# Ledger of designs, part 38: designed miniproteins, single chains, continued (4)

Each design is a single chain, and the fold is of that chain. pLDDT is the mean over its residues in the fold that is shown.

## One batch from the design tools (miniprotein)

Design m13290
Fold by ESMFold2-Fast:
Structure m13290 (fold): chain A 76 residues (1-76)
Amino acid sequence: MKPADTPLTEEQRRAADEAVELIRKLIKEGKSIGEIAKEMRELALRTKSPVAGIYAAELALRERFGWTLEEVEKEL
């Protein structure tokens, strides 16, 4: 089941938007998949909203690479 299908609170939505912008910036800077995954993990731990962090990461990966978070984890 996709975490993105779960409704977000206002706080989680803000965290997700911030995470999406950060990940999009890292992708634009040419960061490796491993580096992006590390940043996503650190962000999820800091925000106290793992669902929002995962949702943002999955959205950014799908938008840029057509990959799911599960596919990225296989490369780690």
Scores: mean pLDDT 60

Design m13291
Fold by ESMFold2-Fast:
Structure m13291 (fold): chain A 76 residues (1-76)
Amino acid sequence: SMEESILLAEWTVLASEIYFREKHHGDQIDPELLAKAKKLVADTEKNLSNMTTEQLRAKVDELRAVMDQLDAQIKA
C-alpha cells in the first residue's frame, strides 16, 4: 500500500540516521542506549517484509523516540 511504502521509507531514513549518529557522535552517547538503538534496528529489519502496516507504524514511532533520546545526549 501507499502507507506501507511511506512507512518503509521513513524507517530507512531513521535507521540510517542511527548509524550516522554512531559514526559521528558515538563517543557522546551512552553505550547501552546506542546498543539498544542498534538492536531495535537489527531486530526490526529481520522482519520488515512480514510486518503489517500497524506494526511498521509502531516500529517507526519507537525508533523516532529512541532517536530523540540519542539527540538529547548529543546536545547535552
Scores: mean pLDDT 85

Design m13292
Fold by ESMFold2-Fast:
Structure m13292 (fold): chain A 94 residues (1-94)
Amino acid sequence: SMDEIIEKLKAELKERLDYLFKNKTPEEVIIDFIEWVNEEVKRAIKEGKLTPEQARELAKEILDYLFERLKKEGITLEQVFEWLDKYEKEKAKK
């Protein structure tokens, strides 16, 4: 079912996020996590495993989890936006 796919992916994404926070800086975690989520979600949509609606609900659940984790780590949204801006600028140079 729709909910089973979302719950499974949500659990996998949370485990991945927790693993990354143990081994990387918060900036590296955010960049690596976003890249990984984008690849997995794009793949699932392309393979017909997720509808755009399912992808939206998954993104909402995962973003809520990510923001709560960042808050616990003392990371502000302003810092996250700064890291993402830096990442996009570096990517544009390649």
Scores: mean pLDDT 73

Design m13293
Fold by ESMFold2-Fast:
Structure m13293 (fold): chain A 79 residues (1-79)
Amino acid sequence: NAAQLARDLAEIGAKKFGPSGAGYWGAVGGYMAGHLEGLDIGKQGAESMREAGRKWFGDEAGEAAYTAASNGAYQAALD
């Protein structure tokens, strides 16, 4: 599902690129989730990305990943 895809992308980004990777891949995952399944699923993906970022790099990275993913999902909804 789109939320799981978003989570997987955030975890891969975080592992390879650190906290900045979590933000970038969070945005990509949120955009893809929003585009494929709509804004509600994109928001679920954003929550998954908050958890992934927080798990590996602490609360600040989790909030950055959530914000990026939420913005990505919103942008996808506008397209």
Scores: mean pLDDT 63

Design m13294
Fold by ESMFold2-Fast:
Structure m13294 (fold): chain A 70 residues (1-70)
Amino acid sequence: SDALLAQARAAARALRAALEAMVRSGSEGNDTEFARAAAEGRAHGDRLRELQAQGLSDAQLTEILAEAGL
């Protein structure tokens, strides 16, 4: 559904932002921000897995991750 795809795109963009925050905070030695970003990344990854359980196909997930630059 369009709603499912919209949720997946939002989760993929949020996952990318969390991964970028981990790289930045890791290079800065900011352990607190790294831990926060890692937790956010896990939550967004879990959300994508939940959306797959709700009917998001592997092909749709691959396209959405590529669109997010993952």
Scores: mean pLDDT 90

Design m13295
Fold by ESMFold2-Fast:
Order: C-alpha cells, then structure tokens, then sequence
Structure m13295 (fold): chain A 59 residues (1-59)
C-alpha cells in the first residue's frame, strides 16, 4: 500500500470514528504491520470495533 493510500484510509477512519487523523494513521499503519484489533485498540485508544474497522480498511 502506498503512502497516499495509507493517508486515504486514515482520512476515512478519522471521519468514521471521530479520532484525530494522526491516531487514525497510526491505526492504519499498525493494521498494515499485521497487528491484531486488540493490540491496535490498546496502543491507540480506539475501541475494538474501531480497530477492526482499521483492519478492514487495509485488507
């Protein structure tokens, strides 16, 4: 996934969840690295549902 695609996914996640773009970008990068929804939730403060959404946006 390109840097522009990562930023596009982060913008979508930010709009859907209300979290900052920076937090959304971090979640998308973690999802790309293969981290679990539980790990993403723990590290970013997103809910498990929001973390799962980050994973779905990447795959």
Amino acid sequence: MSEEEIRERARILSKLTGVSFKTAEQAIRMALAGESAEEISRKTGLSLEQARLAIELVY
Scores: mean pLDDT 86

Design m13296
Fold by ESMFold2-Fast:
Structure m13296 (fold): chain A 87 residues (1-87)
Amino acid sequence: SMEQKRKEMRERLLSYADIGLREGLLAGLQILGSSAFTAEDEEALRALLGPEILERLRALVEEVRANPEMTEEEVLARIDAIAAEAA
């Protein structure tokens, strides 16, 4: 089931602790911002991150699109804040 796959993936992510979470969030942001983003990618991210974290990443993608002057450092600071809330 999707719930079982999500549980197994969460257990795998937890085995990599703090090191894996930030990288997973950065990958998720890149996927959500991609022109090649698909419904399957959305389902996979929802299963891995959960709906709350996914919505925060989606909001960040929209903020970046609305504010082209936003620096990479500002985006990374937002990712770090999301990672802290997910832990």
Scores: mean pLDDT 66

Design m13297
Fold by ESMFold2-Fast:
Structure m13297 (fold): chain A 123 residues (1-123)
Amino acid sequence: SAPRVALVALGLDEEEVAAIEEALRAAGLEIAETLVVENPLSEEEQRRAAEFVRRQVEAGVPVLVAAPAASTLERVAKLAGIELPPVTASSPPVRVSGLVYATLATEEAFRAAAEAIRAALTA
């Protein structure tokens, strides 16, 4: 069966989230669940995201954390106590602590990242 992934969308709008989900499905991934975080620097939103990630990981579902800019990913990771390697808008998806982080700024980036994410999530 197709590998399943859960999506945490940090500071992305509804159209960007839909485009990411479509790109993931086109790459042969099944989306188990999506969490949209409108304010990724809010303590309430951080707590909600942490609970979502924990629940998905306990269910055996890998989690993709996606943001429109590398700076957003770095700020959220820092608040969560996670050290990310240097990332840019053109960086491939990065796996840290069982999570996959990707900067997704354009529809072209969504499609390119979906293939790389699938490869990163399959052993």
Scores: mean pLDDT 76

Design m13298
Fold by ESMFold2-Fast:
Structure m13298 (fold): chain A 66 residues (1-66)
Amino acid sequence: MEEIERAAEAATANIEAVYHLDPEDVERVYRAALEGAKEAAETGKMPPSSGALRGAVEAVREIEAR
């Protein structure tokens, strides 16, 4: 659980370093990163850190597409 949360925090911080996001968008990115990390951990097909970053990037794309 802590590893999943840590992966999500790291992915969100990486996105914040590149993008200027509102607090609500930051929370959305964090939630997507958390879900990506959890899915990666459950399937075992990729590291939680990779899943978290994938989720975070996808959330940013959705924010930009609206």
Scores: mean pLDDT 79

Design m13299
Fold by ESMFold2-Fast:
Order: structure tokens, then C-alpha cells, then sequence
Structure m13299 (fold): chain A 100 residues (1-100)
């Protein structure tokens, strides 16, 4: 349906935006002010929360459980290990693209 395609597109946009934010933290974190780093982390959390809400309307409960687990791991890594958060989001992107 057109509605399903719209939800899939918005879901993928949120994941891509979250990944871009985490890439910036990993690559340039030392050059960013603490205030900018905090804003990027907060924006990333909001993007991933919206991503999970949209994913709940797109995927089966079994796939959604895997998606939620990876999102929770990525969020947990945001404050201490941006590289680990990025690696988890790349794994999440591979899962999402496989299951679409």
C-alpha cells in the first residue's frame, strides 16, 4: 500500500539520520563542543525512538524484537563509545534492509 511505503521511507530516513549523527560523533567528537555533543546525542535518541515506533508498524513482532535490542544497545553506547554505537547501527541497517 502507499501508506506502508510512506512509513518504510520515513523509518529509513530516521535510521539514516541517526547513523549520520553517530558518524559525526565518532569522526569529529574531539572537535565538537560538549554542548554540541550533548545535542547530537539527544537528537540521535529521539530519531531512534521514532524509528522504533515506525518499525513497529512495518515489521513482524519477531523482527521488531531484534530491532529493539539493537536500538537499546546503540543508545547505551552513545555516551561512552560512539564507534560501538556506529557499528551497532550499521548492523541494524543491514537487518532492516534484509527484512524489508
Amino acid sequence: SKELIRKQTIMLFHLAAAGSNVWLLDKSGAKLSPEMQAHIREDTRRLLETFVELASEVFSPEVLEQVRGLVEEAIAALDTDPRRALDILQELARLVLKEL
Scores: mean pLDDT 88

Design m13300
Fold by ESMFold2-Fast:
Structure m13300 (fold): chain A 84 residues (1-84)
Amino acid sequence: APLTEEELRALAERHGLSPEELAAIAAINVLAGAVDAGLALVKEIQEKYGPIVPTEEQIRRAGELLGLPEEADRIIAKMKKMKK
């Protein structure tokens, strides 16, 4: 299920996530329908660390942590389509 902004922050703190892993979690949350929470987290990461692009493995890990591996796979497929 998509997480709130508060739940995303709690997850990040609990697991000591990197900025790239946080960006991956935000992207999965947007795709899962929590657009506002995902976009707010992306904005925070970009303001703090600059524009970052998570790797496919970081996106898969974020999907595992959220229990949304299918949403992670959809993001990876979209990235591959854009790269091609």
Scores: mean pLDDT 67

Design m13301
Fold by ESMFold2-Fast:
Structure m13301 (fold): chain A 86 residues (1-86)
Amino acid sequence: PSEAQLQQEINDSLRLMSVSVAKMVPDSKLGEEIDKLAEKLKSLGKDDEAAEFLKKRDEYKDDVDKLKKLLVEASTKLTDVLLQQS
């Protein structure tokens, strides 16, 4: 395969792993993990994105289904930021 195809496969695998790890987080830890991901985004200079995730985290509060979806979204965003800065 081409270098571009290999890079795409690596990036896709990293995104898939990121989503899989997020899905393994216990319901009781969803808020804490979202907060950690937002802090990591802020450390990478993505303050606006971090603020948006923290706002949604506060709005959803104890809504487990919404928090699970938000965790996957935050995890995917962090992975995309890391891949774009490589």
Scores: mean pLDDT 78

Design m13302
Fold by ESMFold2-Fast:
Structure m13302 (fold): chain A 88 residues (1-88)
Amino acid sequence: VEEAAERAAEEIRRIAEEAARRLEKLGFPDVAEEVRRRGERIAESMRRLAAELAAAGHDSGAIAWAEKGVEEMREYAEEKLREAEERR
């Protein structure tokens, strides 16, 4: 469970960083910073909640929550990149 949560947190940060770098190249460094901050918040929230659920004996719930966090980050990153491209 801890491994799944840690892997999800790293994946969330990776997605955020890749999107932020693309946003910076498009000329939107402020949006890039927002995406990085969002990624860190989601990653920390996922790790914290997964640890609490695991401590309560809800391992499957912790894993499902971690997977949802990764998907939320992907959707957020794609939306911000689409908005940036449309503003060009």
Scores: mean pLDDT 79

Design m13303
Fold by ESMFold2-Fast:
Structure m13303 (fold): chain A 66 residues (1-66)
Amino acid sequence: MTDEEIAREILEDPEAVVERWKAEHPEQVVLGDGVDPRRQAIALARWRGELTDEQYDRVLAELEKE
C-alpha cells in the first residue's frame, strides 16, 4: 500500500488498521487503557515507514478536528 493510502485508511477506519496489524504483528501493537486507536495506528504506520512526515502531519491535522 502507498503511504497516502495508509494515511487515508487510518483517518477513515483507525480501529480496523490497528486490529489488522495486531493480528499480523501482536508484539508491535502497544495497547493501553484509554489509548486513542487513531493515534496508535498513526504511530505504527510512522514506525513502519509507511507514512511520510507530510502524511503524518495531514493525519494529525484531521485528528485535531475532533
Scores: mean pLDDT 63

Design m13304
Fold by ESMFold2-Fast:
Structure m13304 (fold): chain A 90 residues (1-90)
Amino acid sequence: MKVEADPKEMARVTVTAEDAATTKAVAEALSKVPGVEHVIVTPKKAIAYLPASKANDAVEAAREAARKTGSRLEVVVETKDSVLREVIEG
């Protein structure tokens, strides 16, 4: 009843930043997205694994982090059927 669940599709959201402090701020923002399962942090990349239905929420979290830090980010959203790239200016 009410077909809300059957998101067998996961998304991987990769955010690339120029410095580790910005990457950490982005990772913290991504970790607050409802439904996020894992966030992997490297010095220049934050990688979030979440349901594809939440990918837009993850991009918005990254955009907010860019705005707060004044930083430029590259966001790549990968799903089963698509790869989307966006550059976000803070």
Scores: mean pLDDT 78

Design m13305
Fold by ESMFold2-Fast:
Structure m13305 (fold): chain A 85 residues (1-85)
Amino acid sequence: TTAESLAAAGEDAALGASKEDLEEVMKKMAEAAIEKAKEDPSLAPAMAAALEAAKKAAVEKSPELAEEVEKIADEAIEELKKIAE
């Protein structure tokens, strides 16, 4: 499904990022997801799933950045939920 494909892409992006760039990569993914969902609200659930997958991968890769990564992802996911409604 589109949600599964986007979740896999988000996970790969987080895993491919260096630890130093991880926060910036998460921020850019969150911004892109919100922008895409505003263009097509039907994609909002898929974008939220992608950010959840990316968040999980990022936290597993860099537990020391978990708080920052979770904040970025969770704020974006809440915005996506509003768009999906």
Scores: mean pLDDT 76

Design m13306
Fold by ESMFold2-Fast:
Structure m13306 (fold): chain A 85 residues (1-85)
Amino acid sequence: MLKKLTLTATGKVDKKQPAKIKIKAEGVEVTVDTPVTYKDDGTAEAKAEVTLPLSAKGVRAAFFDEDGKPLGAAGLDVKEEVIEL
């Protein structure tokens, strides 16, 4: 069985800094090529959709630059849907 996660990550990222989002769960790390929306208050928001094993736990997200350097702490909102094959 698999699960589909719809993730909304929000963090303090300056619009001058190109950002990528990385999603981590136990035993899994995925860089997602997703649009990042920069806000005037110096925050950024990204939405991503990923499919993980149903057993995957501890889902987290963070913003990183092109060199993989963390750009700030991210708050994460997660919607989980079970996929049956």
Scores: mean pLDDT 71

Design m13307
Fold by ESMFold2-Fast:
Structure m13307 (fold): chain A 96 residues (1-96)
Amino acid sequence: SKKEALLEAFRQIKKEIEDLRAGKISPDQFYDRVNAIIDDLLKKFADDVDIQMLLGSLATNFSTMYVLLKKGKISEDEFIDIVLKAIEEAEKTLEE
């Protein structure tokens, strides 16, 4: 189902967050990987307005927070916390 595909993608993003927190990947690698996951879902569900709105909101928030991290306006820990909370809020939206 569409919901199962989204929840699986969010599990993948959470794994990337764990790898970033553990220092296994750089913030730049994390940014590229998460954007690839979101972009793939946006293309797969291009005709689903609700999914486009949900993923578009996530992508915008993620890109904004990444820019703030690169400018030194937030810490890596703050960046991770904000991204994780955004994913958890998206999961709750899908669970109704």
Scores: mean pLDDT 86

Design m13308
Fold by ESMFold2-Fast:
Structure m13308 (fold): chain A 64 residues (1-64)
Amino acid sequence: SMDELERVKQETRKLMNQRMDEIDKKAAENPDWSEEEIQDEKSQASLEVQAEAQRRLDALRARS
């Protein structure tokens, strides 16, 4: 349903923001981290969050 799809999108945005904030906090506490290392961590987190969201969306699509 549209409400279920919207919920998944909202939860995914919230989780993405949380993961990015956590990485930024770690980077601020570790000044030896390069910009490339920070970006790699963010890229990995983004892929993980998107993969989970896609699984949830695929399950909803199969029902719809």
Scores: mean pLDDT 83

Design m13309
Fold by ESMFold2-Fast:
Structure m13309 (fold): chain A 102 residues (1-102)
Amino acid sequence: MKKKEVKAPNLGLALSLYKPETESEKRAFEAFLQGKYDEAIKLFEEAIKENPDNPMLYAMLALAYYFGKKSKEALETLQKLREKFPDSNIVPLLEDFLFNFK
């Protein structure tokens, strides 16, 4: 359907930009790829708990909120990413994605 959000572009973007480094990150990413966004949110929160200085985990958490129909939480996570990693290039990439694929 031409006006629906398509899962395939999101998977392509995530696969090209993210390489999970821990078992927790890999588990979270697998849930995200399967469209289990509520599960992915929980798993990315655990991954952040284990590796809190990885800006990519915050970006993936924001994407999981967005595709889980929690756009407000996605924007709040984006703001948190900006506060924690103000020099990270992932911030403008995530903004472009969230605002262009609304």
Scores: mean pLDDT 72

Design m13310
Fold by ESMFold2-Fast:
Structure m13310 (fold): chain A 95 residues (1-95)
Amino acid sequence: LTPEQREVIDLAAKLTGIVVIIVTTRKHIDKLSKEELENDYKLLKKYLVEAETIQSRAAELAARGVPEAGDLLRFAQDVIEEIKKLIKEIEKKLS
């Protein structure tokens, strides 16, 4: 593997970890206390910044023709959208 191909794999693994957090939070969202929702809100905002950083890097790699970087870019965009939706759901519950 080239260094760029390895980077795509590592970034995809990070996004997959964020997806696990999103899915787990959604399954338990109605059972979470206010304190747990506030903690998840802070963590999701941190993951949003991470996913946006991955999106920017994936776009650079895709522009250079790195294999699978275009798929990584689409994956990052989907993860960002799901984080934003979950943040809005938590904001409504904290209101």
Scores: mean pLDDT 90

Design m13311
Fold by ESMFold2-Fast:
Structure m13311 (fold): chain A 66 residues (1-66)
Amino acid sequence: DFVEWFKENRDAIKQAAKEVGVSESTARAAVAIVKFAGLTYEQAADILGISVETVKKVVEAFEKLL
């Protein structure tokens, strides 16, 4: 399920990473935690060790590409 979801959303995740200036792995993890797992921006930020603002920017950039 997650692997198929990721394959379908990979290009949007890559583009969001470029727009925000984070690595693809960081963007992938942020989007997966928030959009696939349904956790909050604050929870994703805590798990990944990055700012809430960065998580929000990545997820919002990803959503704009859908």
Scores: mean pLDDT 80

Design m13312
Fold by ESMFold2-Fast:
Structure m13312 (fold): chain A 116 residues (1-116)
Amino acid sequence: MSREELLELLDEAEEKTESEDPEVRLEAAEVLKEITESDDEEIRRRALPVLKRLTEDEDPEVRLAAAEGLKRLTESDDEEIRRAAVEALLPLTTDEDPEVRELALEGLEVARAKFA
């Protein structure tokens, strides 16, 4: 997928994160999660603040998808992106949903093992 196509998907997903419908916000979170698979650090840097916002979502499925995207960003070669992703995952380690907590802890352990 081209950088232009990823930027268009990112812009569309950002708009959908403002929806009152949790299903629409979940679709946006899943798209943002997929975008984090890109090796383009500018795309990752743009997705990061949107994913961080979604970690505060009322729907645990939306928070879970956001956490999965952030977990991928903890493996980035860019130290600033890794640090911000780790910081965004920290509050999720005490999340009400056990799946969200488990994934956040897993992401932090992977980051610590690889970069510590």
Scores: mean pLDDT 84

Design m13313
Fold by ESMFold2-Fast:
Order: C-alpha cells, then sequence, then structure tokens
Structure m13313 (fold): chain A 70 residues (1-70)
C-alpha cells in the first residue's frame, strides 16, 4: 500500500541517519535519532490516511535533518 511505502521510505532514512551518526562517533546524535524513530513510529501507527502519513514523514524528516546538522 502507499502507507507501507511511506513508512518503508522513512525507515530507510532512519537507517542512513543511524549510519551517519555512528560514523561521526556522536553518541548523543545516535540517542536523538533513536528517540525520533520511536516518536515517528507512534505517529505513523496513528496515521489513517496517505496525507497524514506524508505529513508525519515530512515533519520527522525535517527534524532528523536538523539533528544530523548539529
Amino acid sequence: SELDKIREEFRKLVQEAFKKAADSGDEEKLTRVARLAQRASSEFQAAKTIDEAKEVYERFKAELDRILAE
């Protein structure tokens, strides 16, 4: 389904973010990425429509990018 595709694309973003944080040696970034992933998982579970899932994706992607830029 389209919802499953959006969730899978976000999972890939999280995997790449963990890799980048690990490569940087920044334990705080790793912890923040892990916490973001947990929050995003809960919100994706609550998302009932494609538009809701896209909103969750864009918002958490922006937060993920911010964490990695710090």
Scores: mean pLDDT 84

Design m13314
Fold by ESMFold2-Fast:
Structure m13314 (fold): chain A 80 residues (1-80)
Amino acid sequence: SALEQLQAVLDRVKEWIENNHKPSVDELNDLLDELNAIPGLPEAVRTALARAVHETLETGDALAGLRRMAEILERAIAEL
């Protein structure tokens, strides 16, 4: 289900935060591909997540970007 797919992505992002892992460009692109494959995800949520990924890549502050992604994902899951 979309909820299970969102939860899996959220768990991955939280793992990266907990391990202080700085994701590569390839890892972030893979995350975006997974998010884009989720059926029924609202366009506003897709746009917010894509923006958080791009901000992570542009600023080099991976931790801030990952935390923002987690917040967006947690809200999306709560509203499903």
Scores: mean pLDDT 81

Design m13315
Fold by ESMFold2-Fast:
Structure m13315 (fold): chain A 70 residues (1-70)
Amino acid sequence: MTVVVDAGEAESIEDAIQKAVNAVRDEARRLGLEGRIEVQVKKEGDKYIATAVLLRDGGVVIVARATAPA
């Protein structure tokens, strides 16, 4: 089952990336999970959306998103 975390709003794209990655790391630590963290950034309208995912053998297990003004 995939866990989805809202990492909140940031002031910059760099802060949004950091918040999303930190949210995945914190949730992984809480659940005792290990895996690869990958980050994707998209611009949607007036916002940037940073999405961090924890990948394990077999797929995505944690997703965290943070937003920033564009």
Scores: mean pLDDT 82

Design m13316
Fold by ESMFold2-Fast:
Structure m13316 (fold): chain A 75 residues (1-75)
Amino acid sequence: MSNEIIISSLVLEAKRQLDAGNYEEAKRLAKQAAEMASKYPNATIAKKLVLEVLERLKEAGAITQEEYDEWKKKI
């Protein structure tokens, strides 16, 4: 349960950085959230939020299609 809150907080911060145009920082935070989500299979809502921010990063050009596919598979 607490892990879901931590992952959600990382996603929220990644979204804030993306909205501010800080793509490198948004990518770093999203990657950290994805890595944490991959270790907690019960964090279903958090995993959905991670996938949504990864999709936004891909659409913005902050990550490549290959990076998106790699992290999506790990979640």
Scores: mean pLDDT 81

Design m13317
Fold by ESMFold2-Fast:
Structure m13317 (fold): chain A 85 residues (1-85)
Amino acid sequence: MLLEVTIETSEGTSTFLVDLDTGEIVEVLSGNPTEEQKELASALAKYLAKNPSALDYLLGKTVTVYPNLFNTSMKEKAKVTLKEV
């Protein structure tokens, strides 16, 4: 399943196309993502693949994410928007 993930931090906004089956970033659709933003996008894809109820709840919404909950190196809060492709 392909999903658009938009991540907004103090360093800018980037949009990723991710595959939930692999947890991998397929393409960077927009922005100049940091390594931390790429790490968060991959971690979110893997989390949502294992938690389909969370995907259903979050789809089409913008939420504040604490990246430490996904064992990422990012130290700041991120705003995340999920959109089905």
Scores: mean pLDDT 80

Design m13318
Fold by ESMFold2-Fast:
Parts: structure tokens; C-alpha cells; sequence
Structure m13318 (fold): chain A 75 residues (1-75)
């Protein structure tokens, strides 16, 4: 997958975190950054950082979206 596809997926997850789960901009940015790294590098540990952050803040829809994205990208 392209760097552009990873960036777009990360931006969509950041919007879900911010707009749906009511995350702060800092938390939303942290999730987006971790997801972008995970998708760009195939790094499951980076994805685990994003999932842990979402779950720590009770962001159920963001966590579900990250899990769906992991399945789609084979992480």
C-alpha cells in the first residue's frame, strides 16, 4: 500500500477519534501518527500503541475502526 493510502487512513481515524469519540486534538493526533507508522511500516507494535491509547480513553468506535483497519491491511 502507498504512503498516501496510509496517511488517508490515519487522517480518517483521527477524525473518528476527534468527532465521534470526543478525543482531544492531542489524543486524536497521537492515534493518527501511530496508525500512519503502523500502516507504512507493517509494524504491529505501533498499531498496539494506537489501540492502547484509544482503549485507555474509552474510545470504543476509534478502537473498532483501528481493528477493522488492521484486518484490511493484514496487520
Amino acid sequence: ASAEEAREAAERLGRIALEVDGASPEVADGIGTAVNVALSSGDRAALDVALALARRHGMERTAAAIEELARKWGL
Scores: mean pLDDT 82

Design m13319
Fold by ESMFold2-Fast:
Structure m13319 (fold): chain A 56 residues (1-56)
Amino acid sequence: SKVEEELKKILETNPDVRVTIGAALALLGLALERDFNSPKVDEVSKYIVEVLKKLE
């Protein structure tokens, strides 16, 4: 969805850790809302972890 794409963009491009964490949580929430037992949830979780590691 367009919202999911915008949240991913914020997560990748924003240097403010508070905004990045907020975007990450919103993105995970969207994935869980669609299908919490889907491989997509694991994919999104891994993506968020990789981006958050980059902030360290």
Scores: mean pLDDT 67

Design m13320
Fold by ESMFold2-Fast:
Structure m13320 (fold): chain A 74 residues (1-74)
Amino acid sequence: MLEELLAEIERTAELLGLSPEERDRMIRVAREAYKAREAGETELSPELRAEWQELQDLIRERYEAHREEVEAAL
């Protein structure tokens, strides 16, 4: 499960042309969120939650904007 999520992040970073630095940041946030859920925590800290939401929104927007290009590449 976590491995699958990390693999998706790596693929997404490549598709969007993100730097290794940006990819590493996404991986860190994803790991912390996954760990919190595994530990039974229902809520993340407001700071971590805000960072996660911003990253998700950015990725979603870029994916949507490049949907046709991504589909053509596949």
Scores: mean pLDDT 71

Design m13321
Fold by ESMFold2-Fast:
Structure m13321 (fold): chain A 71 residues (1-71)
Amino acid sequence: DKRKEELIKEIAEKLNISLETARLILSMVIDEGVPEDSSVEEFIEAAKKLEEEIKELLERGIEAAEKRNKA
């Protein structure tokens, strides 16, 4: 928990994003197989790559969910 909270803050600051988005990105990075004892720099690099991917997926997911809710 403590290390994850610090990683979330680092990611948010380095990528200039919200803490909510940083937490989602960190979860995705770990789920993709980045080891827990990877350095903060490695997590940030992986998070930056996933941020662009997640942003596109999130936009498409929101569109799909909005279409379902509007129907």
Scores: mean pLDDT 70

Design m13322
Fold by ESMFold2-Fast:
Structure m13322 (fold): chain A 61 residues (1-61)
Amino acid sequence: SQSETLAQQALQEGLLTQEQIDNAREAAEGIGEVMGFDETLIEKLYTLFLDVEIAALQKSK
């Protein structure tokens, strides 16, 4: 999936740790369950969380 590709690239480039990737996925799934999102919307939310974490870390370094 698009989110898995982004996660793998971020991990390989040292932009995110495996823990950060796992936390982003868990947060997206948790919010999706509470809000009643389908799997497609949960995937989009996961991608957004990864993008936000990458952008935040790039600005801090």
Scores: mean pLDDT 79

Design m13323
Fold by ESMFold2-Fast:
Structure m13323 (fold): chain A 78 residues (1-78)
Amino acid sequence: MAEELRRRVATMPAPPVAELQAKLARLVELAKQAGVEQSAIDTIEQDAQELIAQGRTAAAQVGLEAEIKRLEEELKKK
């Protein structure tokens, strides 16, 4: 839920950029394994980098963690 994402972002400490870069790399690897199209992967990378550049690091972390969990569950089914 978007409301839950807002609440989590408000209460989480700002993660270091290096941690976000590691999560993004993990997400890209999982997306490739799940057969996600390169254009969609490029969009995810661009969106995450833009959030980091804007200083919205908590929002980037919550989004990356949610997507990683989704892809891990999808790969688990295969």
Scores: mean pLDDT 72

Design m13324
Fold by ESMFold2-Fast:
Structure m13324 (fold): chain A 101 residues (1-101)
Amino acid sequence: SEEEIEKKLQEIKDLALSEGVRPELVDKYIAKIKEAIEKGDIETLKNIFRTLSLVVQIEIYRRGKEEGLSEDEINKRIQETQRKLNDLFEEIIALVKEKLA
């Protein structure tokens, strides 16, 4: 449903913001995701998700270095956040595919 998609997009936004991605950049990606969903463009949606995932990874690394975290601690945080993002991405893709059927 549209309500489930909006909820998952909010969770993606909250995760990206919590990891230090700038609000204007998060809003830009969420807008692109919404456009791809409205068009039923699964390939564009996957590409946006991949790019957003990389943006979040870069910010986790940067902040971890500034906070004096070890490489192992940074890598663990990246893996945990990437897993959460990928779960949300897969759930959104499944909901979009269901709507297109």
Scores: mean pLDDT 88

